# Ledger of designs, part 104: designed miniproteins, single chains, continued (3)

Each design is a single chain, and the fold is of that chain. pLDDT is the mean over its residues in the fold that is shown.

## One batch from the design tools (miniprotein)

Design m11597
Fold by ESMFold2-Fast:
Structure m11597 (fold): chain A 107 residues (1-107)
Amino acid sequence: MTELTPEELEELIAKREEEILKEGTEWLQREEGLEPEDAEFVARALLEALREGLLLMNEGEPVEAARQRMLDLLEEEARRARREGRYRAAEFLERVAAAMREALAAR
């Protein structure tokens, strides 16, 4: 048991996610040269994939299953970005997905 209520913990997580999203968006604009909208798209996709993976691991799923789910989500978001004409966002997500595939294969 923690000292925080479930509601207080959820609020803290939501606030932290907002901070991470802002910092990630800013970093992507500076380092990758993404437009603000594309940077936010990428940051949200990465955060959502990470959240899903952590939830699966918390439910007792194997780390490999969590990583595969994250990879699948990133590849889906990359395809969506391409359909929307967000080519730079798609290319970045495709690079992240490729790195994750390599990590899964290396074990």
Scores: mean pLDDT 78

Design m11598
Fold by ESMFold2-Fast:
Order: sequence, then structure tokens, then C-alpha cells
Structure m11598 (fold): chain A 62 residues (1-62)
Amino acid sequence: SNESLQKARDLLIQYKNASAQDLAILLLGEVGQEQARNVLIQLQPEFPVKVNELLQALDELA
């Protein structure tokens, strides 16, 4: 959803210095498991390196 996408974008900007694992945990808490991967895929053009790190962290946390 647009709300989940905006929350994810805000987290990536605000917590840019956080570890991928910590940021993935924050993202899961804000948007939930169903939305987390979907919003990251949508943000990949803006944040290619960070999104790839977060997708790997989500796989490791599953």
C-alpha cells in the first residue's frame, strides 16, 4: 500500500546508518511480513544496494 511504501522509505532515510538486520526488524514491525518484501522491491530503483541487503536480511530472519 502507499502507506506501507512511505513508511519503508522513511525508515531507509532515517535509519541509513543502521545494520541491515536492525533495519529489517524495524521494517517488519512497521509494515508486517506480507508488505515488507513488496515495498522493498518498489524501492529498489531508489536504494539498490540497501534494498538488496535488506532482502537478504529478511531471508535470514525467516
Scores: mean pLDDT 84

Design m11599
Fold by ESMFold2-Fast:
Structure m11599 (fold): chain A 84 residues (1-84)
Amino acid sequence: MELVEKLRELVERTVELLREAARAARAGDWERARALIEEAEKVFQEAIPLLKEVSEKDPEAAQEMLERIAEAQRELGRAIEEAE
């Protein structure tokens, strides 16, 4: 429970940063978008070992969290394409 909660917080922070990066990209603020992407990568790096442990104990929760990150990454990619 505590481990899953910590992972959820890191995933939520990663998703938030990626969505803010998408907003910055759409606004043409590439410097801000880059900084937010870098911060999201750092937060996700902290989530990786927790994600591995949760995937062993609760694979459904781990899959849900990975899909949330994947959705945010797809949204960022779309925002970058739209800004070009």
Scores: mean pLDDT 83

Design m11600
Fold by ESMFold2-Fast:
Structure m11600 (fold): chain A 59 residues (1-59)
Amino acid sequence: NLKEKIRERVRALDGTPEEYQRLSNQVMNEIEKNLSREEQRKLQTHLAQLIAEHVAERA
């Protein structure tokens, strides 16, 4: 499933916020092509949570 793939990809990066931001932008472009508005919103929330958690860990 897409949420799990995103989570794994985020974890596989060096973990810098900039890298997560780039991954987030790339994924958002993909979901806009392939998913419904409601699915997009859920993924946006999921990505925001992952980035926020990572930023908190690095702070």
Scores: mean pLDDT 69

Design m11601
Fold by ESMFold2-Fast:
Structure m11601 (fold): chain A 93 residues (1-93)
Amino acid sequence: MEKIEKALEALKNKDYQKFIEIRKQLTPEEKRRILDEARAALEAGDFEKFAQLVSLAGGGPGILDWLKSLPTEEEKRAFGERLLANVEAELEK
């Protein structure tokens, strides 16, 4: 979807206002699909893609910087799983 591509480009450019505007246009169903892709990225060890997708689905900006601060892949995965669970729970409300 063009909306996802534009949101990720805004995030890369640190245009958080545009990113938030695009995120508000996403339906709960679109956000759930994005979370499925984020989970697949996390399982593959693609933490950059994971951070971008989970930020779009309901996480805040800066997730990638936080993940980069963690010293091990195990800690990155544990943080990612906790974050996914929190975003999934918010989408079910």
Scores: mean pLDDT 76

Design m11602
Fold by ESMFold2-Fast:
Structure m11602 (fold): chain A 102 residues (1-102)
Amino acid sequence: SEEEIEAVMDRLVDAVVRVSQAKAAGDETAYRQAEGEYLRALTRLMNLLMKKSKEERQKYIERLVERVRAALDLSDPAQAETYRLVEENLKTMLELLEKFEK
């Protein structure tokens, strides 16, 4: 459902912020925990988007990228790096979903 996709995107954005914060603090334990939360949210999002059209997937991912951008301070090089990695991960996920349909 759309509500379930939005809830998973909320958790993914929150996990990205925590990854960035843990990395800035040098907290390896918090970093690994947040990375695990990010991976779980990303996997769940992928599963939910498998049943959506290519156009709907693109629209959800574009919205998610904008939410990640809004949640991070891109003037901070470490946060900008985190944003770039997340954007590439989401692009890779879209490409994988297209391959699984063929």
Scores: mean pLDDT 86

Design m11603
Fold by ESMFold2-Fast:
Structure m11603 (fold): chain A 100 residues (1-100)
Amino acid sequence: SKEEVEKLRGELVDLANELRKALDQNKPIDEIREIARRFLEVARKLFEKATPEEKQDIIDILKDVIDYLRTKRKHFTPEEQAALDEIIAELEKLIEEMES
C-alpha cells in the first residue's frame, strides 16, 4: 500500500542518516555493517512494494549512500575498507536489479 511504502521510505532515509553519522564518527566497522545490513533489508522490502517512479527515488537514495561510503572510505583501515567495499558492491547489485 501507499502507506507501507511511505513508512518504509522513512525508515530507509533514517537508516541512511544513521549510516552517514556512523561513518562521520568512525564507528567500529561491525556497527557500520549492522546499520548497512538493516538499510539493505529495508531497501529490498521497499523495492518489492514500490511503483516504477518510487523505485527511481529509492535508487537515488542508494546512490547517495554509495557516494558517501566512497567519500569516507579513506578514513578507515585497509581491512575496514574491504568491508565498506563489500557494502558498496551489495548496494550496486541491488541498483542493477532495480534498473533491470
Scores: mean pLDDT 88

Design m11604
Fold by ESMFold2-Fast:
Formats: C-alpha cells, sequence, structure tokens
Structure m11604 (fold): chain A 70 residues (1-70)
C-alpha cells in the first residue's frame, strides 16, 4: 500500500463511519478508524512502513472529519 492509498482509505473510512453513526463524537470515529487500520492493514505491513502508512491514514481521516465536524 502506498501513502496516497492509505490517505484515501482514511478519508473514505471516516466518511463511512460518520454515515453509519452520524451522532457519534469525532474522537470516537477517529478511534474506530485507527483501530480498524491497525488490525486490518498495519498487522500485515513491514515494520519500516507502518509509521508512514499510519500517519497517512490518520491525515486522510482527519481531513474527512474536519469537513464533517467544522
Amino acid sequence: MELEEARELGYKTARLLHHARPDAPREELLELARRAFEQQVLAHTPPEKREELFEAFVRGAEEALDELYP
């Protein structure tokens, strides 16, 4: 997975979670997104790429949440 793919996945995941749970607080949706990415992607990622991919994913999720929680 490339950094841009991780960012796009974060953005899409946060929007999907908000669509499913529109009344949830921002922090809860971000925590759910982070946890899912750690379990589904980072567990199978080489250690040298884990930090970069996680940062890219979180940036994408934060971008989506900034649009949804102004």
Scores: mean pLDDT 84

Design m11605
Fold by ESMFold2-Fast:
Structure m11605 (fold): chain A 91 residues (1-91)
Amino acid sequence: SLREEAERLLERARELAEKLSEESKPLVERAIKLAEESLKSKDPLEIEINIGLIRIILGVLKLIEEDPEQLKLAVEAVELAIRAAELALEL
């Protein structure tokens, strides 16, 4: 199901977040939380706003994370969170 796919994506995002620096981790955890809230929401507008906020977090990470390996992990985790939130729109 789409819910099970989204939950698997978020589990992968959490695993990546555990490997992150103190600088990137709080932002990635916020992105994951927004995706989790999207899966619980029945309001398409709320989900679209959350996706927008996750994309802003992605942009901020690209500006502040100076370690290329940490940035790669952070970007991957946030892209997984975006995909999970996009799947929430299809529920």
Scores: mean pLDDT 89

Design m11606
Fold by ESMFold2-Fast:
Structure m11606 (fold): chain A 86 residues (1-86)
Amino acid sequence: MAAPLSDEEKRAQFEEYRAKAAAERERALALPATLAELEEALARLDELVAEVEANATEVEQELAREVAEMLRELLEEKIERLRAEE
């Protein structure tokens, strides 16, 4: 059988968040925002990742990096759209 509830629960939660993140991505891209707000969000994202890495387990650090990568990609895409056609 799978690992004890601690690891199994974390992996199951990650899979749930991956599915929710995909749905939220389209919604987040549709929300209005200024270029300054998006640039500030990118700067804050790096700070939050560093804070999590200082206080989290190895599994939580891995998940935080993956979430941060997805958010960074989303923010960069939104900035590009805003500069080019938005």
Scores: mean pLDDT 68

Design m11607
Fold by ESMFold2-Fast:
Order: C-alpha cells, then structure tokens, then sequence
Structure m11607 (fold): chain A 85 residues (1-85)
C-alpha cells in the first residue's frame, strides 16, 4: 500500500513540476519513460493494481508527449485509486 501511494505521489509531483514549467520538454520525456518503467515493475510485483497502473501509464505517455496538464490529471486519478484500495 505505502509503495503504491509513494509511486503515485511521485508521479503527481513530477507532473506538477512539468505544469509549473520546472522541467524542459526533454526532461518531461525522460520522466515519463522512467514512470512507465517503474509502473510496469510495480504492476508485475503486485504492488500496483491494473486500474492504477493504467492511469499511471497514461500519465507517463502524457509526459512523453509534453502534455503536463493531462499527465497531472492521470497521475491524480492514479493516486485516488491507490488511496481507495
């Protein structure tokens, strides 16, 4: 539970930093790729539900595409899911 919440919290923080202009487009792409990898590992380890993983993967894709607003929306949805589980 704590690990899933921390991953979702980290995703929200990164997406918020991107939205606030604290990350370049290149840094957003790198962060999105890293988030995708961490999400896949957490899903395989049983730390993360498939529903939460789907939202975090969408957040990662949005970061890779430079859409910080959508990334934050998806990351916040993932956090709500893991907190409710």
Amino acid sequence: KERAIQLARDAVEVARMAKEGKLSKEQQKQAGQQLRGLTEQALKAGILSPEAAEQLKKAAEALINGDAEKALEYAEKALEIVEAE
Scores: mean pLDDT 84

Design m11608
Fold by ESMFold2-Fast:
Structure m11608 (fold): chain A 120 residues (1-120)
Amino acid sequence: MSKEEILARFKELAIETFNLLMELKSKAQNKTLTKEEAEELTKRILKLLEEMFELVKSVATEADKPLIEEMEELIKKIKELAKQIIENIDDYEKLLKLVEEMIDLVSRFIELAGEIIERS
């Protein structure tokens, strides 16, 4: 892919990820989020993050290693948060806190991905 194609694909993935996060948040706030929906939404979010990470690795240089390591740790934390969200569907206050934590971690991941791709 050209740099323009990679940047365009990254932006599409980032928008789709944000839309899924907002759906997760909305359903959690409205107390309509089912366990099945939480499993599906978090699985889709993680797949989009992995696809963005492959785009980042395709353009990353040795100088980007610390940012790549931070992104790997963010994915690990997001996977654990996804599990906790599913386990806490019936705990409204904890569910909302976990969803906000996921939004923060995913936002940081997208910020780092954008920095590496746009600089390449």
Scores: mean pLDDT 90

Design m11609
Fold by ESMFold2-Fast:
Structure m11609 (fold): chain A 72 residues (1-72)
Amino acid sequence: SQAAADGVRQSALSGKTPEETADNAARGMEAAGSSQGPEVARKAIELSRKYAEQHGPEGAADGAARAATEAS
C-alpha cells in the first residue's frame, strides 16, 4: 500500500548507517505484504554503499529509501 511505502521511506531515512536504513526498508516491505523484504534489503545496502561513496551518509539513506520505494 502507499501508506506502507511512505513508512518504509521515512524509516530508511531515519537510519544512522547504511545497514540500519536497509534493515528498516526490509521491515517496511514485509509490513506492506511483500515477500521481497530480504531482496530489497540487499539492494538497499548495495545502493546505500554506492551512494555513500559518492555523497556520504545522507546519500546512503537516500539510496536505501529509493530502493524501498521503487520495490513497493
Scores: mean pLDDT 59

Design m11610
Fold by ESMFold2-Fast:
Structure m11610 (fold): chain A 85 residues (1-85)
Amino acid sequence: GAMAAALQAERDAKAEQIRKEGDEMVKKTYEIAKKNLSEEEAEKYTRKVRGLAGGAADNYRLGFEEGAQAAIEGMKKVVEEVEKK
């Protein structure tokens, strides 16, 4: 019904927002890691953040909000780890 279609559209929109926020997080992680560590470590950490962002978006689109939230929290912890170095 119309309600189910509306909920799916909201999930798709939220998943797109998560992907955009993930792209910003990747850029931030790269800048901090390159400054504090090295280009090689920057690539390593940005790869982790990209994976988590993709997983979060996919989980939210499929309705697995808990999995999406765990991946978002994982991204934040990666950024915090890089900032502390």
Scores: mean pLDDT 80

Design m11611
Fold by ESMFold2-Fast:
Structure m11611 (fold): chain A 87 residues (1-87)
Amino acid sequence: MTRRVLFVYRTEAERARAEALAAEVRALDPRVETSLQFVEDAADLLIPLDTEVVVAPDALLAEIGPIAGVTLLPLDASPEEVLAALE
């Protein structure tokens, strides 16, 4: 079964962190599919079907709130925390 993680960013610094974290997650488990999405506002967030984990900046996480069936993690999460959230 393909495990999917969406990384979300709003600034260039957040994009760099998202890219680095996504690469580290894939290095630990190559079966994980990662995608990156730029959003200007939480309302612009598009979650692909079968996404299990969304990793986003704390400010953006506060704006979107809880999503049924999806685990939300901050961009400062470790690669191990992202993998632990995947089931």
Scores: mean pLDDT 82

Design m11612
Fold by ESMFold2-Fast:
Structure m11612 (fold): chain A 67 residues (1-67)
Amino acid sequence: MEIVVEITHESGGFKGGIVKKPYEGHSALVAIGPSGRASVKLLDTGEQLVGEVVEDGKDKVVVRVTR
């Protein structure tokens, strides 16, 4: 499964934005580690997803949830 987040802001090493896929409309907080691992927290549901960064752009981040 891939999570696509449209990035609206950055602060303190975190990127915040709105999920486009698969949970369209949810607010998310993305933290990217130096190994290319990322965590995505869905702020609306409290769910935390972990995966690998597929794309790390200034306006979009894509994370493949692997677990």
Scores: mean pLDDT 77

Design m11613
Fold by ESMFold2-Fast:
Structure m11613 (fold): chain A 73 residues (1-73)
Amino acid sequence: SLLERLRELIARNERARRELEEEIERLRRYLEENPDLPEEEKTRLELKIGVYEIAIGALELVIERLREKIAAL
């Protein structure tokens, strides 16, 4: 069923988004717990968080489009 496949894709993208959100929380906690990290390392971790935030935005757009496809069925 097309509906079942679309639901599976939504679930997969929701899991990917959750994993990235959890990784961002882990990185933010690590930065707070390690205030004496070299500035270059802090910058690299902050950049990594930024990349993950962009990836979450892309996943949210994909999820929205998949939900729109289901609504059109």
Scores: mean pLDDT 90

Design m11614
Fold by ESMFold2-Fast:
Structure m11614 (fold): chain A 61 residues (1-61)
Amino acid sequence: MSGEEALLRLLEPVRSAEGNARRRPPPGEALAADPGAVARRLREEEGWPFTDEEIAALDAM
C-alpha cells in the first residue's frame, strides 16, 4: 500500500467515529508505522479527541 492508503485504512474507524479528529492531519509516515502510539501522543500533546477504544483499534491494525 502507499503511505496515504495505509494511513486512510488505519484511520478509517477512528476518523469515522470521531469527526473532530479530522480537524488536522496526523503525521503520515509515523502514524503508518506506529499508529496507536502516535494517536496516544496526539491526544496528550495536541488534544486530539481519540478514545482508548480508538487507540486500541489502531494498535490492532
Scores: mean pLDDT 57

Design m11615
Fold by ESMFold2-Fast:
Structure m11615 (fold): chain A 67 residues (1-67)
Amino acid sequence: SLEEEIEEGVRLIVLAVMKVNFEKRLKKASIEELEQDLKMLEYAAELGYPEAEKLKEEVQKRIEELK
């Protein structure tokens, strides 16, 4: 549907922006911010974007390090 296509486009744009500053963000973000990022990346991974799965693993690892 058009709604799903719009959501997919928005997620891809957000993912691209995150990738540009990923390492810096990963070091500075709080657990709460990282959990929000994880939810977005899980959605992108479900849509079949392999880059999202890789980023999801890195965010999840960082959350575990901060606990």
Scores: mean pLDDT 72

Design m11616
Fold by ESMFold2-Fast:
Structure m11616 (fold): chain A 75 residues (1-75)
Amino acid sequence: SRAEQRARIAALIVRAIKEAHEILAQNLSDEEKQEKIKKLAEQLEAEVRSIDPSLRVELEVNVETGQVTVSLHKL
């Protein structure tokens, strides 16, 4: 159902935000954090697209400030 698809996407976003904060908390260089975040963002986009191809999700993380932002757009 559409409601089930939306619930799955919401769960994926919550998981991605948690994983982004876990990456930020690791004792790694900013460059290594950026690479891990890039892979996380690509994985989230692929998973959301597989559930609902009419949606675009963007994960943006500022490694210097620790700010995590997720945007969800209807195509």
Scores: mean pLDDT 88

Design m11617
Fold by ESMFold2-Fast:
Structure m11617 (fold): chain A 67 residues (1-67)
Amino acid sequence: MELSPSNIATIQKSTGLDEAGAREAAELAGKVVEGEISGREAAERLQERYGLTPEQAEKALTAAAAG
């Protein structure tokens, strides 16, 4: 998966996550695309680790999948 600084910056601007959170959102989105985890599981992991709301977690995964 090609993770550029530009993709990380886009996720951060869209969600308010720090660089570490944006990188984890991108990694989780990649695992969802590969069928390793469900989108729900990815969203729940972001909510647990970063205190995101369900809406914020879904927005982070959507931004990560688009970048």
Scores: mean pLDDT 75

Design m11618
Fold by ESMFold2-Fast:
Structure m11618 (fold): chain A 71 residues (1-71)
Amino acid sequence: LEQEIRDALEKAGLTQRDVARAVGLSPGTVSRIIRLLSEGETQAQIAERLGISVGTVSRTLGYIEKAIAAS
C-alpha cells in the first residue's frame, strides 16, 4: 500500500516534497502520514502520533487522493 501510493504520486509527477510544499508540512511528516495510513491508522491516530491537527492530516490525504485521481 505505501509503495502503491508512492508509485501513484510518481506517475502524477509528484514527490513527497511536492506534497509537503502544497500542504505546508515537511517531507518527513508527509512520509510518516503515508506510512501510518498504510498501517491502518485513522486520521485522528496519525494526528496524535505526529503532533499535528486532524485537519492537517485530512488535507494532506485529500491532496494525495486528488493527485492520484488526476493522473
Scores: mean pLDDT 77

Design m11619
Fold by ESMFold2-Fast:
Structure m11619 (fold): chain A 61 residues (1-61)
Amino acid sequence: MLSPEEQALFDAMDWLVRFARNLSPEEFAQWRAVIEERMKSLSPELQARVREKLAEAEALQ
């Protein structure tokens, strides 16, 4: 079960995946950098899930 902070990060990741095609490469890079900083405080298992979501969003760019 996710904490409220972890859930908010995953909700943001779902948003990023949905809108990846509509973001400029620069806007995407900014969102990616923020997410990468926030994921550093997560467990290794949750970090792996965030990386999978980022890879999915990057594939849509």
Scores: mean pLDDT 78

Design m11620
Fold by ESMFold2-Fast:
Structure m11620 (fold): chain A 100 residues (1-100)
Amino acid sequence: SKELKELEEALKKLVEAGVITEATAETILKAARLLAEGKPEEAVRTVVRVEEITEEVIEKFVKLLKEIVEQALKVAELIPTMTVEEIEELFEKELEEKKK
C-alpha cells in the first residue's frame, strides 16, 4: 500500500526530528495497518486495553486515527531540511542573543 509507505516515511521523519518516540510511531503504523487489513477491533487493542470493544468505540477510534495520520503527514512535510545556510543563521541568532 502506497499510503502505508508514505505514513511509515512520515513517522520516521517525526522520530528523527524528536517530535514523537519510536514506540509511538510503531503503534500508529501498526494500528493504521490493521485498519487497512479490515481489522478495526485489533487496531483499537493496539492502543486501548479494554475488556469490551463496542461499535461506537471502533467508530470514534477510526476517526481519531485518521486525524492522527493526516496530522503526521502534514507535520512531516513542515519539518525543515537543515542546510548549511540554515545552520549558519541559527549560529548567528545564538551569537546575537549571547551579546545581549
Scores: mean pLDDT 72

Design m11621
Fold by ESMFold2-Fast:
Structure m11621 (fold): chain A 62 residues (1-62)
Amino acid sequence: GAGAEMRRLRREITRRLQEAYKNAKSPEDLEKAINEITEEERRRLDEMFEQAKKSYEELKKK
C-alpha cells in the first residue's frame, strides 16, 4: 500500500542524506544537498497525495 511505499521512500531519502554528509566538500554543498533531498521528499509525498485523489476520482467515475 501507499503507506508502506512512503516509508520505503523515506528510508531511502534518509540514506541519501547520510551519503550527502559523507560526500559534501563544503558547508554550502551540504546545505544544497540537504535542501534538494528535503524538497524531493516533499514532492514525492505530494505525488502520493495526488495519486490518492486520482483514485478517489476514479471511484466517483464508477
Scores: mean pLDDT 73

Design m11622
Fold by ESMFold2-Fast:
Structure m11622 (fold): chain A 83 residues (1-83)
Amino acid sequence: MTEEERRKKAEELVKKADELMDEGIKAHQQGNFEEAAKLFREAAKLYDEAAELSTDPVEQRRLGIRAVAAYILAVGAELEKEL
C-alpha cells in the first residue's frame, strides 16, 4: 500500500469514527448510555486503526488522542448506566 492509499484508508476510517461519535453523543443525550458506550468504543477502535495506517507521526499522535478521548467517553457512559 502506498502512502497515498494509506492516507485515503485512514480518512475513510476517521469519517466512520466521526459518524459513530455523533451517534454516540445523540444516544447519550437520549439517556441510552449502553448504546452510547458501544458507539464510542467502536469509534475509538476505528481511530486506533486509522492511526496504525498512518506513517506520519503527527497524524498518528492526533488520531491516538482521538481514540483515547472516544474511549474515555465510552467509560463515562458505562458509569452513567444508573437510570
Scores: mean pLDDT 83

Design m11623
Fold by ESMFold2-Fast:
Parts: sequence; structure tokens; C-alpha cells
Structure m11623 (fold): chain A 77 residues (1-77)
Amino acid sequence: MEQEVIEKVRELLENRSLSFSDVMEALKQLEDPASQGQVLDMLIEAGVPVSVLAQLLQTLAGLDPERAERLARRAVE
């Protein structure tokens, strides 16, 4: 299940059709911290601006503060 979500994000990145809502849905569906970190790493590696990543984490913090905190910690390491 989580691998399917990760693959969907990868496909959208390759096709340059990845939207903010697609990333948000993926991060909400992924419960495994390693899988969440993998998606974040893919976004960073693909050159997604830090400002966009910060906006994603801020939005996620409003919906799921615990998950947002884990991802923010990952992003600053």
C-alpha cells in the first residue's frame, strides 16, 4: 500500500504533473516514518524549493501535528 503511494508520487514527478494536493495526500496516507522520509527525500532530490516544502509541512501541521514534526526533523538533518 505505501509503496503504491510512493510510486504514484514518483510517476507524477517524472511527468512534471505533481501538485501540492498530491504530495499532501501522499504524506497523510503514509504512516511509516521511513516511507514519509522517502517521499520527502524524493522531493528534495527532484529540486522542489525549500519554500514549497515548508508550505507542505505547515499545512500538514494543521491536520496532523505529530506527522509534520517528524517530517520537519527529517528535513533539517
Scores: mean pLDDT 71

Design m11624
Fold by ESMFold2-Fast:
Structure m11624 (fold): chain A 61 residues (1-61)
Amino acid sequence: SVTRAEFEAEAAKLPPEERAALLALADQIDGDPSLTPEQKERARDALVTLARREIAERAAA
């Protein structure tokens, strides 16, 4: 499971604009009132995995 701190450290490797976009997506998950804290952590993990997959697919296309 990716913690918020680990996610932010990963995002710091990206250009500022892309970093800000990823942090904004994570903040949307964290701010979702329908999710428990555990579900928010799982959703953040899924978001990171999805983002990495999409980046890889776009590079391969």
Scores: mean pLDDT 71

Design m11625
Fold by ESMFold2-Fast:
Parts: sequence; structure tokens; C-alpha cells
Structure m11625 (fold): chain A 63 residues (1-63)
Amino acid sequence: TREKMKEEVRARLDELGRVYLSPEQKEELSEELARKFGITKSTARRIVSETVAELLQEEAAAW
């Protein structure tokens, strides 16, 4: 589901210390999500970007 995909992205970001992904890392993660969940790469890129944006907003709000 979309929620599980976002959890996967959050797990990867947590491993990296909750920082945004480089373009290369975002592309790689998008490909992994597309393969794992059987979705298009474009949809995976959207989910990665949305999850990163949500996490950054949460961190900004905590400051």
C-alpha cells in the first residue's frame, strides 16, 4: 500500500540520520520501490519525494 511504501522510505531515511536523499539515492530508492511493490518508477519517485518532504516539515516544526 502507499502507507507501506512511505514506511520503507522513512526506514531508509532513518538509517541515514533523517537527511534528504541525493538525486542518485532518490533514483535508486525509487527503482527499488517500483520493483518491490510493482508500481511505476514515476509513482515511486513521487512517494519518495512526498515522504522526504513530510519528514523535513516534521523536523522543521520540531525546531
Scores: mean pLDDT 74

Design m11626
Fold by ESMFold2-Fast:
Structure m11626 (fold): chain A 66 residues (1-66)
Amino acid sequence: MREGAQLAAIKAANEALNSDLTPEEAAKYARDKVTRDLLELGVPREQAEAIANAVAEAVKAQKEMD
């Protein structure tokens, strides 16, 4: 479900952004969590990894701008 994948990405990003992690650590956390959550939702690995990488890059960029 597109809604489930989007919600998983949003939750992981919010957890990473609200953490005391460095930008690099937050990006890794978001990538790992999104990949795992999307795979559990039945998203194919290639697509899950692509989405997870995009979320991780966004989280890193946002933390670096703060």
Scores: mean pLDDT 79

Design m11627
Fold by ESMFold2-Fast:
Structure m11627 (fold): chain A 64 residues (1-64)
Amino acid sequence: MTKVTVKAEAGEYVHFASVKDGKVTIKTVKMDKAGEYTFESDGAVAATYSKPGKIPVAAPAEKV
């Protein structure tokens, strides 16, 4: 199981992409409050976050 934790501010969007059995699933979460969001997935995960007018920042997957 892969864990990815992203620290984001209020109003930022966090995007997670996971791949399982050749199927890509994308989940987008809007942060209502500043804080950390942890996404857990079975398989490979990539995460980015963005705020208005800024370049998206890639978040690396945590290795167990």
Scores: mean pLDDT 67

Design m11628
Fold by ESMFold2-Fast:
Structure m11628 (fold): chain A 56 residues (1-56)
Amino acid sequence: SPEELERKKREAELAERLIDLRFEGERSYRVMAERLGVSVGTVRRLAKQTGLTKWK
């Protein structure tokens, strides 16, 4: 559906921004959630989807 496509687009954009924050050395889900404007739960879900379950 169009709604599913738009949701996937938004999730892809958030995932890209999350990856950028990870490359900047950010490891706090709270700080990432604040910077992305989403809940900590959303950050955790996106981290799982992108394979960012363990930070170095």
Scores: mean pLDDT 74

Design m11629
Fold by ESMFold2-Fast:
Structure m11629 (fold): chain A 71 residues (1-71)
Amino acid sequence: SELEELVKKAITTGDVSAIDELARKFGVSPETAQDIVDRAMGLILRGKSLDEAAKYAVESLEALQAQRQAL
């Protein structure tokens, strides 16, 4: 998906613009988006694939967006 590709770009390049775009799309702070991407990178270091890490990051950001809508 487009969102998973954006996460993959953030993980592989460390591009601040990709982090900022993720933050904007999910309505979270850039610091929160960076934290989620860093956690996804940690999954890769533990042997998870880039696809699994990207899916984790998107699902985590979607969960945070849903929680913000409930508040």
Scores: mean pLDDT 82

Design m11630
Fold by ESMFold2-Fast:
Structure m11630 (fold): chain A 81 residues (1-81)
Amino acid sequence: SSDLEELEKIIEELKKSKDPVLQEIAEIGERLIEALKNKDLEEVRRLRRELMDIMDAHSDNKEVVRAVMGILTLVDRLIRK
């Protein structure tokens, strides 16, 4: 899927960041990609909540909010039937 490739690219860019919060988001994103490939929807939902919690904890950090929202938008497209 094009959306899956876009998600993988976003995660790889986040992994190159020197910001430890963006690196944590990238690690959760890698787990999300694995869960999506395995069709583990329960794990996807759990990891989505973890990303939302990070976004809420860092709501003043626009880069963190954009990264999380971007990932969640692509994940939502990938789980649509």
Scores: mean pLDDT 87

Design m11631
Fold by ESMFold2-Fast:
Structure m11631 (fold): chain A 80 residues (1-80)
Amino acid sequence: SDEVNKLVDEALDLSYQAYELAQQLTQEGIEKAREYLERARELLDKLKELKAHPGLIGFVENAIHHAEASVVLGEKQLAK
């Protein structure tokens, strides 16, 4: 559906932006990346509520997990 497609596109965009923000290696960038990931997870929950295709859900989950890994790495680098 058009609604599902928009939610997928938005969640993927937020995940990619979180990845890019984490690459800045700044406290501000990491904080914003965490905010974007929280929003992406909210959209993922909505996709699950709408019974979106399991393949689309898995694709969005993988994008979020990839961005989360980058944020965690950035946090570790800033803690040094």
Scores: mean pLDDT 89

Design m11632
Fold by ESMFold2-Fast:
Structure m11632 (fold): chain A 95 residues (1-95)
Amino acid sequence: MATKELIERMRRELKEYLRTNATDEEIEEIAEEFLRYARSLVGTPLTPERLERIRALAEALEVPEELLVRALESEEGAEELTRAFRELLEKWRRE
């Protein structure tokens, strides 16, 4: 699916960027931008089309689908998703 292909390309490009010695400060900046974006999506209705995108994102971010659903429902969920994303960035920087 086009969305999955776009997400996979973005994942690949981000991994390449992180492997070029991204600093702790850059990882923090990326995580903070991600948190701002995640918070902006709180309250978004969960349609079948959005659920399919959430599944693709959950796979790409290596997190449970339930975590992305919680991120759409609450600020606490958005913060939890951002913590998981930060851990993923650190993992990708080392790989």
Scores: mean pLDDT 75

